# Designs tried in a protein design run: designed miniproteins, single chains, continued (4). Part 47

Each design is a single chain, and the fold is of that chain. pLDDT is the mean over its residues in the fold that is shown.

## One batch from the design tools (miniprotein)

Design m13605
Fold by ESMFold2-Fast:
Structure m13605 (fold): chain A 69 residues (1-69)
Amino acid sequence: SREAVEAVALAAKKKGFSDEEAAELARFVADNQKVELTDEQIKELEKIVLSSESVEEAKEKLGAFLSTL
């Protein structure tokens, strides 16, 4: 949903990723989201982004999580 995409972008910016990197991660979530996410699931996406050291690491972890939904 839009809320998940916005939450991921905000978390990426808080982590210190650039605006371009934040947009890349938000787009990745939008492209890989198959169902409407709950607030708990959105919070998990935020935790993944905040714990990641690179865009590639974040994409791998986000993709793995989203594939379970």
Scores: mean pLDDT 84

Design m13606
Fold by ESMFold2-Fast:
Structure m13606 (fold): chain A 79 residues (1-79)
Amino acid sequence: MEELSLEEQKKIVDEVIDKLLERGLITPEQAAEIRKEAYELIEKGMTPFEALYKVLKPLGITKQQLIDVINEIRKEKEK
């Protein structure tokens, strides 16, 4: 928790956004805006998950879809 630097939190945000783009759940234009807003929220002390969910919810991305994407990224890094 406290061991994650702001830089590592930004990397998590980037990985999730890239996966959402790969799956066609967001557009490239939305990806740029999501990244900017999520970065601002984590700099204010939000977790990457909280920041991403707040930004993605208005775009129709469900909490379950976000969880699925995060789990897929973790599985890919374990392979």
Scores: mean pLDDT 79

Design m13607
Fold by ESMFold2-Fast:
Order: structure tokens, then sequence, then C-alpha cells
Structure m13607 (fold): chain A 81 residues (1-81)
């Protein structure tokens, strides 16, 4: 039924929102670590920042994919509601 499909979409949206929030928390933690290194060591922090930058890029890509999925599901939910 349409109601069952709406409920399924809402549950999937909730799950993806939680995953997005988890990724955002991880991104923010890495960003804080990068800022701390920059503040303490300036240009000399660069070698230590490289793995953090790479992890931030991976998290950013995952967040962008989740945002696209969320947008598609939210649009479908609006069409059913």
Amino acid sequence: SQQEEIQRLQQEIEKLQQQFNDLTQQFDKLDQQRRQLDEQYGPRATPAMEPLINQSLQLSNQRNQLLQQLQQLQQKLQELS
C-alpha cells in the first residue's frame, strides 16, 4: 500500500540521516585535528595533515553520495504524501 511505502521511505530517510550525521561528526573531528596541528605547527604540520586531508576527502565524497540519495528519497516521499 501507499502507506507502507511511505513508512519504508521514512525509515530509509531516517537511517541515511543518521549515517550522514555520523559522517559529519567524523569530518568535524578530523577538521578540528587539522586546525589544531596548523595552529601549533603552521607549515611544519603539512606531513601530519596529509592522512587527515585524505580521510576528509573520503568522508566528503561519502556525505555527497548520501545527500544525493536523501534528496531522491525525500522527493519520492513528497510525491506520495
Scores: mean pLDDT 85

Design m13608
Fold by ESMFold2-Fast:
Structure m13608 (fold): chain A 63 residues (1-63)
Amino acid sequence: AEDQALLDRISEGARAAKEAYPNLSPEELARAVWAVLNGDEKAIDALSPEARKAAEIIREKVA
């Protein structure tokens, strides 16, 4: 199903972001994932600089 392929890409993006930024809290990583999933530009802008970079990694994997 398309849903499962999307979830797999999100999981891979989250994993890559965590490896690139190991100091990210689980909460910051979750916010980045949620902002990317909703296409919420304001939520992305409200993230910390590290979480914003994590969001970019996740977005690239999901696209």
Scores: mean pLDDT 78

Design m13609
Fold by ESMFold2-Fast:
Structure m13609 (fold): chain A 84 residues (1-84)
Amino acid sequence: SPREAARLAAEYARQAAEAGKNGDVETASHYGKLAADAGRRGGFPASGGAAAMWETYKAGIDGNPEAAHQGGLGGARAAEEDAR
């Protein structure tokens, strides 16, 4: 369901944010991609949540842990709102 997809996206986005906070850009990019994919399956390909998760994935690929942390937190918050 869209709600379950949003919940899953939020969980992955939280993992990406934590990895970014710890400087682990590889783990942040991995979970950022999983969160973006879950958000797309839930039907928010253009929503702020899915976009923030994609930016988290890109930040991880670019080796920017702070941007991955910020993107993951924003993505998680948006996905948690979408899960209502």
Scores: mean pLDDT 74

Design m13610
Fold by ESMFold2-Fast:
Structure m13610 (fold): chain A 90 residues (1-90)
Amino acid sequence: GDGEEAIKYAKKAVEYGEKGDALKAGQYAGIAYGWAVQAAREGDLEGAREAVKYLRKAAEALEKAGDEEGAKSVREGVEEVEKVIEEAEK
């Protein structure tokens, strides 16, 4: 499902971020963001929240690697997913 895809790609973003591959980390974080938004909209709030946890780890890995812009972009994506989760919870 959408939550499973979001978690899968968020984990890849962490993996590449920890390796210092900022480009691939950012690409996978973007893919994970798209799936996480869809998961939250369709009511898979647990999947969306799990993806957010890994995206936060990816942002931390990017920041430690010196990619402050990439880390900021991923954190902004996390904030948008959390807004969608809040709207879905009503």
Scores: mean pLDDT 86

Design m13611
Fold by ESMFold2-Fast:
Structure m13611 (fold): chain A 69 residues (1-69)
Amino acid sequence: MDEELEKAISQLTEEQIKRMLKFYEEDLKAIREGLKLLNEEPDEVTQDYIARLEKRIEMLKKKLEEIKK
């Protein structure tokens, strides 16, 4: 899964990467704000989803830095 995602990201333009990064960061922020509003810790399923979003964000940021070199 991660290798397939990294390969897909490698084919994206800088603009596409920036747009995807914004969407994933906004999604992660919405989840965190929701948990804060409920004053609850995320369940296992939500933790897995957050971890996947954070991993995708990390890979997109890494690829964006590579393009700037």
Scores: mean pLDDT 76

Design m13612
Fold by ESMFold2-Fast:
Structure m13612 (fold): chain A 59 residues (1-59)
Amino acid sequence: MVGERLVELAEAGDYEGIKELMNEIRAGAGDSTEVDEEEAKRIATVVRNGLAERAEQRA
């Protein structure tokens, strides 16, 4: 669930949504480290690149 939602947000360029989702996940895991806008952009880039690679491998 989290992976699919993160991919959707990354493809849409919704950095605020990525921040919200990642902060919710981290809080649930007991990690209070806040995700800022720069980190959200970095996560979006990694997700887009990883998605392209995984699509190639799973096809």
Scores: mean pLDDT 71

Design m13613
Fold by ESMFold2-Fast:
Structure m13613 (fold): chain A 69 residues (1-69)
Amino acid sequence: SEKEKAEKELRELGEKFNKENVEQARKDALEWSEENLEALTEAAEEADEELGRLKRAILEVARAERRER
């Protein structure tokens, strides 16, 4: 599923970065509204390539969660 794929990528990035920070960022993204997700996506696109990938993975997890409702 999309969620499983996004979570796997997030997990792999978490091994490179502090997993606690990754989970906190994921939780923050999930709590954001549609409008806030748009702003976060814009910020992620402007970040460093690896940080941008991490934020995009978190946003994909958040989108998958929203679709499951």
Scores: mean pLDDT 66

Design m13614
Fold by ESMFold2-Fast:
Structure m13614 (fold): chain A 133 residues (1-133)
Amino acid sequence: MLENVEVHNAVKDENGNYIGKDGQGFTIVEREFRPPRPERLTVKLRVLSENASVRLSLVADGQLHDLLELFAPAPVGETVELVVEVGETSVTLYLNGEEVGSAPLPVPLDAERRLALSFKDVAVESASLEPVE
């Protein structure tokens, strides 16, 4: 299920999970531009091949800012939880609760932005975006 996000270039598999259309990459993006605030994007995904990848980007100021890229997030066939935490000055990526990367926030704190995750060779079960207290 998708909450506060939308999916592009994807189809549903036999189990209702999102996969790339025609075996290509696909994207999950925050539905609306919002002022910078602490927020958390949680995604559950299953790895389909050894070439699986996830790229985290921000869309802000009319530009796409690539922040972090994760290759082979788990063994083929395994399900993992990715969590993206956006703070005031940085973004942090967690895999099954463990920090796997962080990057400084590339835009002014008052700029409106959207989170984007680009996927290759994964099936996404759910994605949910929520404010962090």
Scores: mean pLDDT 79

Design m13615
Fold by ESMFold2-Fast:
Structure m13615 (fold): chain A 77 residues (1-77)
Amino acid sequence: MKKLQELVDKIVEKAKKLGYFDLAKMIEEYKDSLTLKDAENLLKIADEALNDPDPNKQDMLMGAIEVHIAVLKVISE
């Protein structure tokens, strides 16, 4: 749990830096449905998006995170 929370906090910080505030809230809301491996993969994607100079590639990478969280929401409901 503690390690998962640390990964989630880093993903949320990167999403907020990229302007994805609604996504950041959803990640916090559905964090307990994430595995450690999923969180590590999402953190890597968010880090790649934040460091990529191409805004189209940033949107594509952040879109992949949005799809993952949307699937978790549907499964959790």
Scores: mean pLDDT 82

Design m13616
Fold by ESMFold2-Fast:
Structure m13616 (fold): chain A 94 residues (1-94)
Amino acid sequence: MEEVLEKLEELKEKIKNAKTKEEIRKYVGEAGDLILSAMNKYKASSEAIDKVFEIWAELNEKMKTSSVEEAKELALEAIDEVEKVLLEEYKKRQ
């Protein structure tokens, strides 16, 4: 789990320094893959996985009309929300 959290923090810093929505989408995709991999490893519930997909779907929709700066804020908020879901599932499965 600690390695996953460290990689998420690295991705959040890359998002903060991104200059285009394409870069933000790239790092969000990497964060999504990392979180799904961790959720599968820790046997997260289908409810938790569905919630994470819902958060990602809302982010993708909002990013269509956002500025680059708004997209950064939205992406960081979404990553924080999915990290919370992952940590809650991890605690239940230990």
Scores: mean pLDDT 83

Design m13617
Fold by ESMFold2-Fast:
Structure m13617 (fold): chain A 56 residues (1-56)
Amino acid sequence: SSEYEEALAELERLAASPNPGTRAAAGAGIKDARETGSAEVGRRGAEGWRLVGQAS
């Protein structure tokens, strides 16, 4: 639960980004995490965005 909350909070922070692409992608990540009910799915989504932002 705490891991799930942390993953969702990270995705919600990304969803509040001024970058429209980041917001759209984070929104999709939130939906995916909620549908699966998996903290790991949410965490992977958040980490994926971190890596994309770093690589760009």
Scores: mean pLDDT 67

Design m13618
Fold by ESMFold2-Fast:
Structure m13618 (fold): chain A 87 residues (1-87)
Amino acid sequence: APVDIAEFELDLTVSRVTAEAQAAAGAAMGRLVEALEAGDVDAMLAEIRRIAEAYAAAGEDVTVTSTIRDADRDETIEETIERAAAP
C-alpha cells in the first residue's frame, strides 16, 4: 500500500563519476522520483540500489546513504549501500 513520505534524503559519494554511470543513475533517479510520488517504498529502495549498482559497474567506489520517513507512523527506513571497485 502507498505511504505518505514525510522525508527523503539521498547522499551519494563516488570515487569518480563517468558519463555512462551518470546516464544509468539518471534513469534510476527518474524512476525513484516516480516511486516517491506513488509512495512505493519498495520501488524507491530498488531504484536506490540501481543507482549504487550503476556507479559500481563503472568501476568506481560508491557509498549511498538513504533515509525514508513515513509521515503517518513516523517510521524511518535508513539504508547504506557500499560497493567497491573490483581489484
Scores: mean pLDDT 77

Design m13619
Fold by ESMFold2-Fast:
Structure m13619 (fold): chain A 95 residues (1-95)
Amino acid sequence: VSESELLNQAKNHLASASEALNQGKLDEALDNLDLALTQLEQVTTPSEQVSNLLTEVDILLGVLAIREAVTPDPKLSERLAVLDKRLSALKLKYL
């Protein structure tokens, strides 16, 4: 798979996550964030596009964390913690 293809797939999954979040479909938003991170984890070259996509993941995870804080859900909290650790690892990789 080309890096351009991975980045395009990540971008599409983030768009889907944002739309699911706007519709209150938290599980679908989490599934799309997981898929986006899976594509980004396969990228080997740092770029401005990668940095921008990681920033978008961070924003969406922040919105989900606020929703979890308002209506506590242990499964949502656990999934968010896993995704946050994966995002942090990617930020370190591309620094």
Scores: mean pLDDT 85

Design m13620
Fold by ESMFold2-Fast:
Order: C-alpha cells, then structure tokens, then sequence
Structure m13620 (fold): chain A 87 residues (1-87)
C-alpha cells in the first residue's frame, strides 16, 4: 500500500510545516530561536516515524534510509539552536 504511505507522509509533513510556520510567525523576537529549535525537533521526530513506517516495505528501504538521515540533520540543527536560545 505504497501510495497510501506516500500520501500520508506528504500530508503529515505539510501539516507540521504549516504549524511550525504559524508558531515561528507568532513568537516574540526573544523566543524565535527556541520556537525554531522546537520546529526542527518536531520535523526530526516526524521523519524518524516515517522512516520506520517506510522501512517495513522492501521497495521503500532507500526512502526510509533517506528519511532517517533527514531526521538526524533536523535533530542536530535543533540541538544547536536550542543551546543558542538558552544563552
């Protein structure tokens, strides 16, 4: 059921990006780095979830690995910004 997984992934990513944009736009200047860091953590968690789901399908193994790599990158960016925001 590859098509349904692709559609679900697209919808979840679009929804999360929209929520992240709304939170960043509404945040006070002093909180923007913290909100951006939280947004990167949210994206990381979502990509890890999608990687796990895609990994269950042999035909999607490469996409699963790519999602995991993207998740790792978002986590690293979130950690860096969170540390900067806490100062």
Amino acid sequence: EIRQLEEEAGQLLTQQEKLNQQRIASAPESDKKLVLAQSYYNMSDLYYKLSEKFAKHPDLADDAELFKQVADQYREKGEALFKEAEE
Scores: mean pLDDT 82

Design m13621
Fold by ESMFold2-Fast:
Structure m13621 (fold): chain A 61 residues (1-61)
Amino acid sequence: YPKPTVELLTQVPGVTARMAEALIEAFGEDLYKASVEELTKVPGVTKELAERIKRYIEKLK
């Protein structure tokens, strides 16, 4: 279980450091449980970007 960090999230193309900070502040460890719709509530996160974030995290070991 990798903990969500700014460095981890910014590895996703299109995720900025500011956006990663906002995601971590909003969800913390619940980021792994958050739906695409919940992730899109963060300013700047589109549905496509949220799906990319979820796919990236879920494929990490």
Scores: mean pLDDT 78

Design m13622
Fold by ESMFold2-Fast:
Structure m13622 (fold): chain A 86 residues (1-86)
Amino acid sequence: SRVEELEKKLEEALENEKYEEAIELLKELLELHADDALVVGGAVLAIVELGKKLGLSEEEIFALVPEKFHPLVKKAIELLEKAEKQ
């Protein structure tokens, strides 16, 4: 399926540290599966992680994701910051 092809491309982009390409693939997954809470949650978390690796500000990371998912972006930032603390 298109989703399986997209997920394979995402894995390849991540293995090759093509983080900007990975974010674009994740944005497409998010649009295709906006009603799937598991896919949405995973895609938002991955976008936040990759945005931080690229040195993006919080404002720039929020801009990568539709406004309806901004509460999930905030939650993902909180989860990642908590994971970085002992």
Scores: mean pLDDT 81

Design m13623
Fold by ESMFold2-Fast:
Structure m13623 (fold): chain A 93 residues (1-93)
Amino acid sequence: MKKKLFKIELLSLTDTTATFKITDLETGKSFTVTLDVLSPFRKLHEELQKEFGIPENAKFILDGIELTDETGIGWLAERIGLGGSATLEVTYE
């Protein structure tokens, strides 16, 4: 089993979009992504696959809450809060 920790920060939030900065806490590598607030978490997972090689079967936990493909980007943005941050724990085999 592999485990990664990311810092996820909400940089901006509009009525339609949320912009996140995601940082790998082991390497310091970061990227910024803008997503529609009505999108499912799957859209962010796809970006994590592209940028960090996180596989499709990965499990995500945000501050003790498991995220699913149905978790909304708008919900995630509200939970983190504008200018706020959270730790995203990712586990996979």
Scores: mean pLDDT 85

Design m13624
Fold by ESMFold2-Fast:
Structure m13624 (fold): chain A 66 residues (1-66)
Amino acid sequence: SLLDEIRRIIELAASLTGVNRQAALKELRDLLKEAGLSDEDIDEIVNLVRQGKVDEAIRKAEELLG
């Protein structure tokens, strides 16, 4: 499912560093945009991932995507 894919990419991005992390975060942004989220909501989720708040980022995505 789309939510399972988003969850996977959030976990992956949090585990990576440097260029690989940047690529995973870009993929996450693209998936959230395709899911119809606003730029504000996308930025909030990405910032949570950058802060290492993985569970909170997943929760926010689940709330917004149902």
Scores: mean pLDDT 86

Design m13625
Fold by ESMFold2-Fast:
Structure m13625 (fold): chain A 65 residues (1-65)
Amino acid sequence: SMEEVEAAEREILRLYLEALDRETDPARRQQILAVVEEAGRRLRAGEDPRAVLETARARIDEIMA
C-alpha cells in the first residue's frame, strides 16, 4: 500500500541520517548513500516495502560493522 511505501521511505531516511551522524569515512558514507538510492529505486519499481527496508537496514549495518 502507499502507506507502507511512505513508512518504509521514512524509516530508510531515518537510518540514513543516523548512519551519516556516526560514520565519518567518505567511502563508507558513499556506500550508505548507494544503499539508500537503490532502496528508493526498488520502492518506485513496486517491490515489497518491508523486504526493501529490511535489505537496506542489513546492508547499512554491514557497512558500519
Scores: mean pLDDT 88

Design m13626
Fold by ESMFold2-Fast:
Structure m13626 (fold): chain A 94 residues (1-94)
Amino acid sequence: DDELLKKLEEKKKKIEEEIELSMMRMYNTVYLSPELIERLRELGMTDEQINELIRMAVEEKASQSELAQKLKEIVPSISDKEAEELASRLLKEA
């Protein structure tokens, strides 16, 4: 039944999205302090974007300059100095 298959795929997608979001939040908490997570959220960053920065630092071994560049892409209003300072903090905590 094609209709049942579609409903099953929709439910699977919802469950996968909920698991992924929960896993990202847990992952972020393992690597970064609550203070840094809160600062990044105040800048308008999502948990998904914070997770991407941590993955770049931990798994991809990104440099401070690469992380600062990514921060400026996510938060266009951030200054170069603030992006470099946040990237440095992220690398020290991760």
Scores: mean pLDDT 83

Design m13627
Fold by ESMFold2-Fast:
Structure m13627 (fold): chain A 81 residues (1-81)
Amino acid sequence: MGLEESVERIIKELPTNPIAAVNAITAAYLLKKNVPMSEKVKKIREKLAEAFEKNYDKILEVLRKAGHETAIKLAEEIRNG
């Protein structure tokens, strides 16, 4: 229960919170690179990766405002590569 609530909170904060945006990008990156993880962690990261795809433009905007150039490049690599 607590993990699902934390994931939903991160998703809601994606357009306004750069830390939430970085968490979603990290989840998508680790899934794209096929990094080994437990089934429970994989399900959480899949939800965050879906939220990243749905909120891509808003995530880029919040990262630009926060000056997270490395995270922006990573997001573009995940989306286009």
Scores: mean pLDDT 79

Design m13628
Fold by ESMFold2-Fast:
Structure m13628 (fold): chain A 65 residues (1-65)
Amino acid sequence: MKAWDKLSVSQRTALELMIVAMEMEGKSEEEILEEVRRFLEPHLSEDDIKELLASIRERLKKRKE
C-alpha cells in the first residue's frame, strides 16, 4: 500500500486503467501481474514492486466476490 503512494497521480491512473483493460480482455491474474511488473520496473525498487504486486493481487481476488 505505501509503495502505491510513491507513484504519481498520472502513473497510478495509467496503472489502474491498464489493469482494468486486461481484466476486461480476460487476461489471467499471472498475465496481469507480469505486465504490471514490467510497467513498474523503471519507476520503483524491487522491494516496492513486490509490495505493490501483493496489493494488486489482493485487488484482483476481491473482484471475485
Scores: mean pLDDT 76

Design m13629
Fold by ESMFold2-Fast:
Structure m13629 (fold): chain A 60 residues (1-60)
Amino acid sequence: IEGPLAIIQKYNQELAALQAAYDAQYAATRDEAVRREGQQQLDQLRQDFLQLGIELGNRT
């Protein structure tokens, strides 16, 4: 079982990398579809992190 700190560090790294990548694409293209996709992917990552927390809480 991964320690909570390792899970949080992975989440923060993925969140920062994904945010930076989509921000760079939006800055280059000014395409709202890029912004919407980036926001959807970030929201999905946040939900995945929340779901992981729920699953860990349900393990005995």
Scores: mean pLDDT 73

Design m13630
Fold by ESMFold2-Fast:
Structure m13630 (fold): chain A 99 residues (1-99)
Amino acid sequence: SEKIRKEAIELAKELLEEHPEEDGRPLPSREERERYLEEEIEKLSEEERRVFIAEYKYLRGEISPEELIEIYKEALKKRNKLTKEKEEQLEKLLKELLE
């Protein structure tokens, strides 16, 4: 949805503000980096954008580990990629995040 797309773009821009110099490498200008992120987000499916939003919200402490894992499971299920092995990996990740 349009709302999810806009939210993902805004969160990506906020993350760039918080971490402008990743790994000390020469980076393009902030404006070019923002345009690149917008283009990459536009290429994502709605489910991929939901995951992107959830990951940034989790990093900001706005959602719980349980909510993050639920969003991962939903995205994988919609792509028919939610295998028992992937479910076990996500349950292990949830336990690690709850420590």
Scores: mean pLDDT 70

Design m13631
Fold by ESMFold2-Fast:
Structure m13631 (fold): chain A 65 residues (1-65)
Amino acid sequence: SNVDRTNNRRNDVMGDMRRVMDDTMDRMMRSRSVSDFDGVNDDYRTRMTPLYDTRVSLTDVMDTS
């Protein structure tokens, strides 16, 4: 079903988002300066943007029943 397929894709996206968050947190804990933090923050945004786009597409499928 569309819902089942959407849930499988959503789980994949959520897993990717979780790994990006965990990697970002680990890198933040290693950073010791504001400049290091800024670099980590920029990388996080770059990685999360396509995942947000995918999530929006999955939400549209849910909303249309």
Scores: mean pLDDT 68

Design m13632
Fold by ESMFold2-Fast:
Structure m13632 (fold): chain A 81 residues (1-81)
Amino acid sequence: SAADKAEKEMLNRIVAVLTEEDDPARARARAEELIAEYVERMKEEFGYSDEEAERIRAGLLRLMDGLLASRLAHRAAQAAA
């Protein structure tokens, strides 16, 4: 669906930001901006409720934090080798 395409595009953008931005704080801030834009678009284009939008935002932020943590752990392991 169009919503599935929009979600996949957003996830790809988050991954790209985390891959290209070496500063974790800047990567997180940029990803938060993208998530906020995406959530507002879901409300405008697909009629998501505020409750649904907040659940999506929370889920994406949690996913982003998990990806960032995994990347930091991987870099630490590589630095130790």
Scores: mean pLDDT 78

Design m13633
Fold by ESMFold2-Fast:
Structure m13633 (fold): chain A 94 residues (1-94)
Amino acid sequence: SALEELLEIVEKSLAALEELKKKNVSPEDMKLAALIILHEIREAAEKAGLEDLAREAAEVERQVAASTDAEEMYELTKRFLERVRAELERRLRE
């Protein structure tokens, strides 16, 4: 249940991130969206007992917060979400 809920959040977040990329949003709007996404993933990971994932999300949040480039913030967030999706899919198949 908790892993399936986290996977759903990740998939919805990836879709939202791609829509923002297509709309060429400002760096400020991309940063706000990426930080909201990463915060939700961190909270969901903490509730699921995935402490390492929660720590990784916090690290990516720090990298996004320090960035001023929309492309960099998009790539950092997307790569993290794609890696998390792959890991959760493997765990759910085992």
Scores: mean pLDDT 87

Design m13634
Fold by ESMFold2-Fast:
Structure m13634 (fold): chain A 81 residues (1-81)
Amino acid sequence: KKRSAVLSVIRTGLLSAGLSGGTALKRAREIVEKADSPEEALRLGAEEAERLLTSLNYPQKSVDAVREGTLESGEILLDIA
């Protein structure tokens, strides 16, 4: 249950970072499989979104907003899942 919730949040974060729906889902699955826990997967997903936006020269404020939003949404979802 928690893994599915985190996968959905990571996918949304990656979509916000410019990945296509299919690519975002595939990448989110890879991150969830690599992580030892749903909480670690959430952190890795937020870091991947940050890296993508930074590589595209987005302002740090925008990068921080996507990173923090992904973590906050995931933490809320993990609390109820």
Scores: mean pLDDT 78

Design m13635
Fold by ESMFold2-Fast:
Structure m13635 (fold): chain A 98 residues (1-98)
Amino acid sequence: DAERALRSLDVDQLRALLSPEQQALVDEIQKKAEELAEKSPSPAIKEQLLRLGDIVVKALVFGTELVLGGKKVTEYDPKTNSTTTVDLSDLPDVVGPR
């Protein structure tokens, strides 16, 4: 079963399965998340931001739905019927419209 094989891979191996365009998207999100994490006064928010890249990689590989809404990132996995949300609400708006 290909899905069981994929679930046995670490995040770096999962990232290698992504298209170049998807890898570029992950890199951009990770870079923005690291910049926001450095400016965050809360260790909990910093940890959530550093996890954002891993969440995006898994969403792209496993075909889960990733929704960006305001300052929240929500991942929905239809296979497990579960939702994961990362809250960015308490951070400075450094990613808003120019």
Scores: mean pLDDT 61

Design m13636
Fold by ESMFold2-Fast:
Structure m13636 (fold): chain A 69 residues (1-69)
Amino acid sequence: MLEELRLPEGLSSEELAEIVREVLEARGQPTVARVARHELSKAPTGREAAEAARPALELVGVRLVVEPG
């Protein structure tokens, strides 16, 4: 069963990268978490970081849902 990760729209790339790192580490993927954190922190906006995070999160059974703030 896919779990939904619901995040507010107004997050920065750094905030989103840190949340994604924590989720991936909790799912037993510390190496993937470290790589994702580094790549997502380079995104110009939190929205772009959220879109880039989807493949890694779905690999561990998590669907990212961005909610209007």
Scores: mean pLDDT 80

Design m13637
Fold by ESMFold2-Fast:
Structure m13637 (fold): chain A 58 residues (1-58)
Amino acid sequence: GKKAIMEELNKIPGVQAAYSYYDQINVVVKPETPDAVKNAIKEIAKQKGYEVSFVVLG
């Protein structure tokens, strides 16, 4: 479920927070978070049927 995926995303190094807004998952990351980490987050969400938007802290 959506709660389980948010818990998994919050365990990833470089993820500051993850929250849901309707059917979308928003992931808060630092500016220095590597593209490889962001790509992994997108892939995890996609496998569960969700889209991810990134919010960069700054």
Scores: mean pLDDT 78

Design m13638
Fold by ESMFold2-Fast:
Structure m13638 (fold): chain A 62 residues (1-62)
Amino acid sequence: MIVVIEGPNAKELVPFVPLFGGRVLEASDTRLVVEVPEDKIPLIESLAISLGNKVVEVRPLR
């Protein structure tokens, strides 16, 4: 699954992405695009929100 995260602390999620078995596709100060396993989506969403960001899109890899 691809997850798009936007917010002032989006980049703070980068070190956690490998811990969820994912990879970073794009990273900036305010936007992060990551690929993570579907079963890890709730975990990355919860972390993103707790850091003051929002999940703006979740889509299949294809």
Scores: mean pLDDT 81

Design m13639
Fold by ESMFold2-Fast:
Structure m13639 (fold): chain A 84 residues (1-84)
Amino acid sequence: DRAELLAQLLAAMAAADAAAEAGDYEAALEHARRALELAEELLGEDHPAVASALAAVGQALAKLGKEEEAAEYFARAEARRAAA
């Protein structure tokens, strides 16, 4: 059910935000990656939700000290915003 998967996407985004607020950046990264997967599958690569999920992955990676990987995700997020 697409509606169920969209609910899972919203839950994953909320969980990523909550984990980041708690300082649990490993959990924030896990939830953000799940949100990215769901957004790409359900909404397509050019949807604004994909850009938001890419940025969330980048932010969590930056907090974990993975600056080069974070920069790649931020660049992908900006490219998606330009395409959408």
Scores: mean pLDDT 84

Design m13640
Fold by ESMFold2-Fast:
Structure m13640 (fold): chain A 86 residues (1-86)
Amino acid sequence: NFDSVRLRLMQEKGLTQHDVSKQIADKLPGVSQSTASRYLEGKVPIDRDKLRIILEVLGYPDLSDETLDQLLREQQLYRERLARVN
């Protein structure tokens, strides 16, 4: 799922959530570091453009729209599953 991919990419790059959220906030106008951290945690739905920027920060800027759409669908399904078991 997106959370597993995100955490794996962060570990492979040696990046903390603090580092990544700061870089995302720097790239997105009007987005605070706390909001960027929420995007990383999957607490807020994001669009493909925001996901692309997150992945650029993680060092993967050149993913296809199809791959981004798949990651967004996996993130949504993961969130729905968590809601159903709660």
Scores: mean pLDDT 72

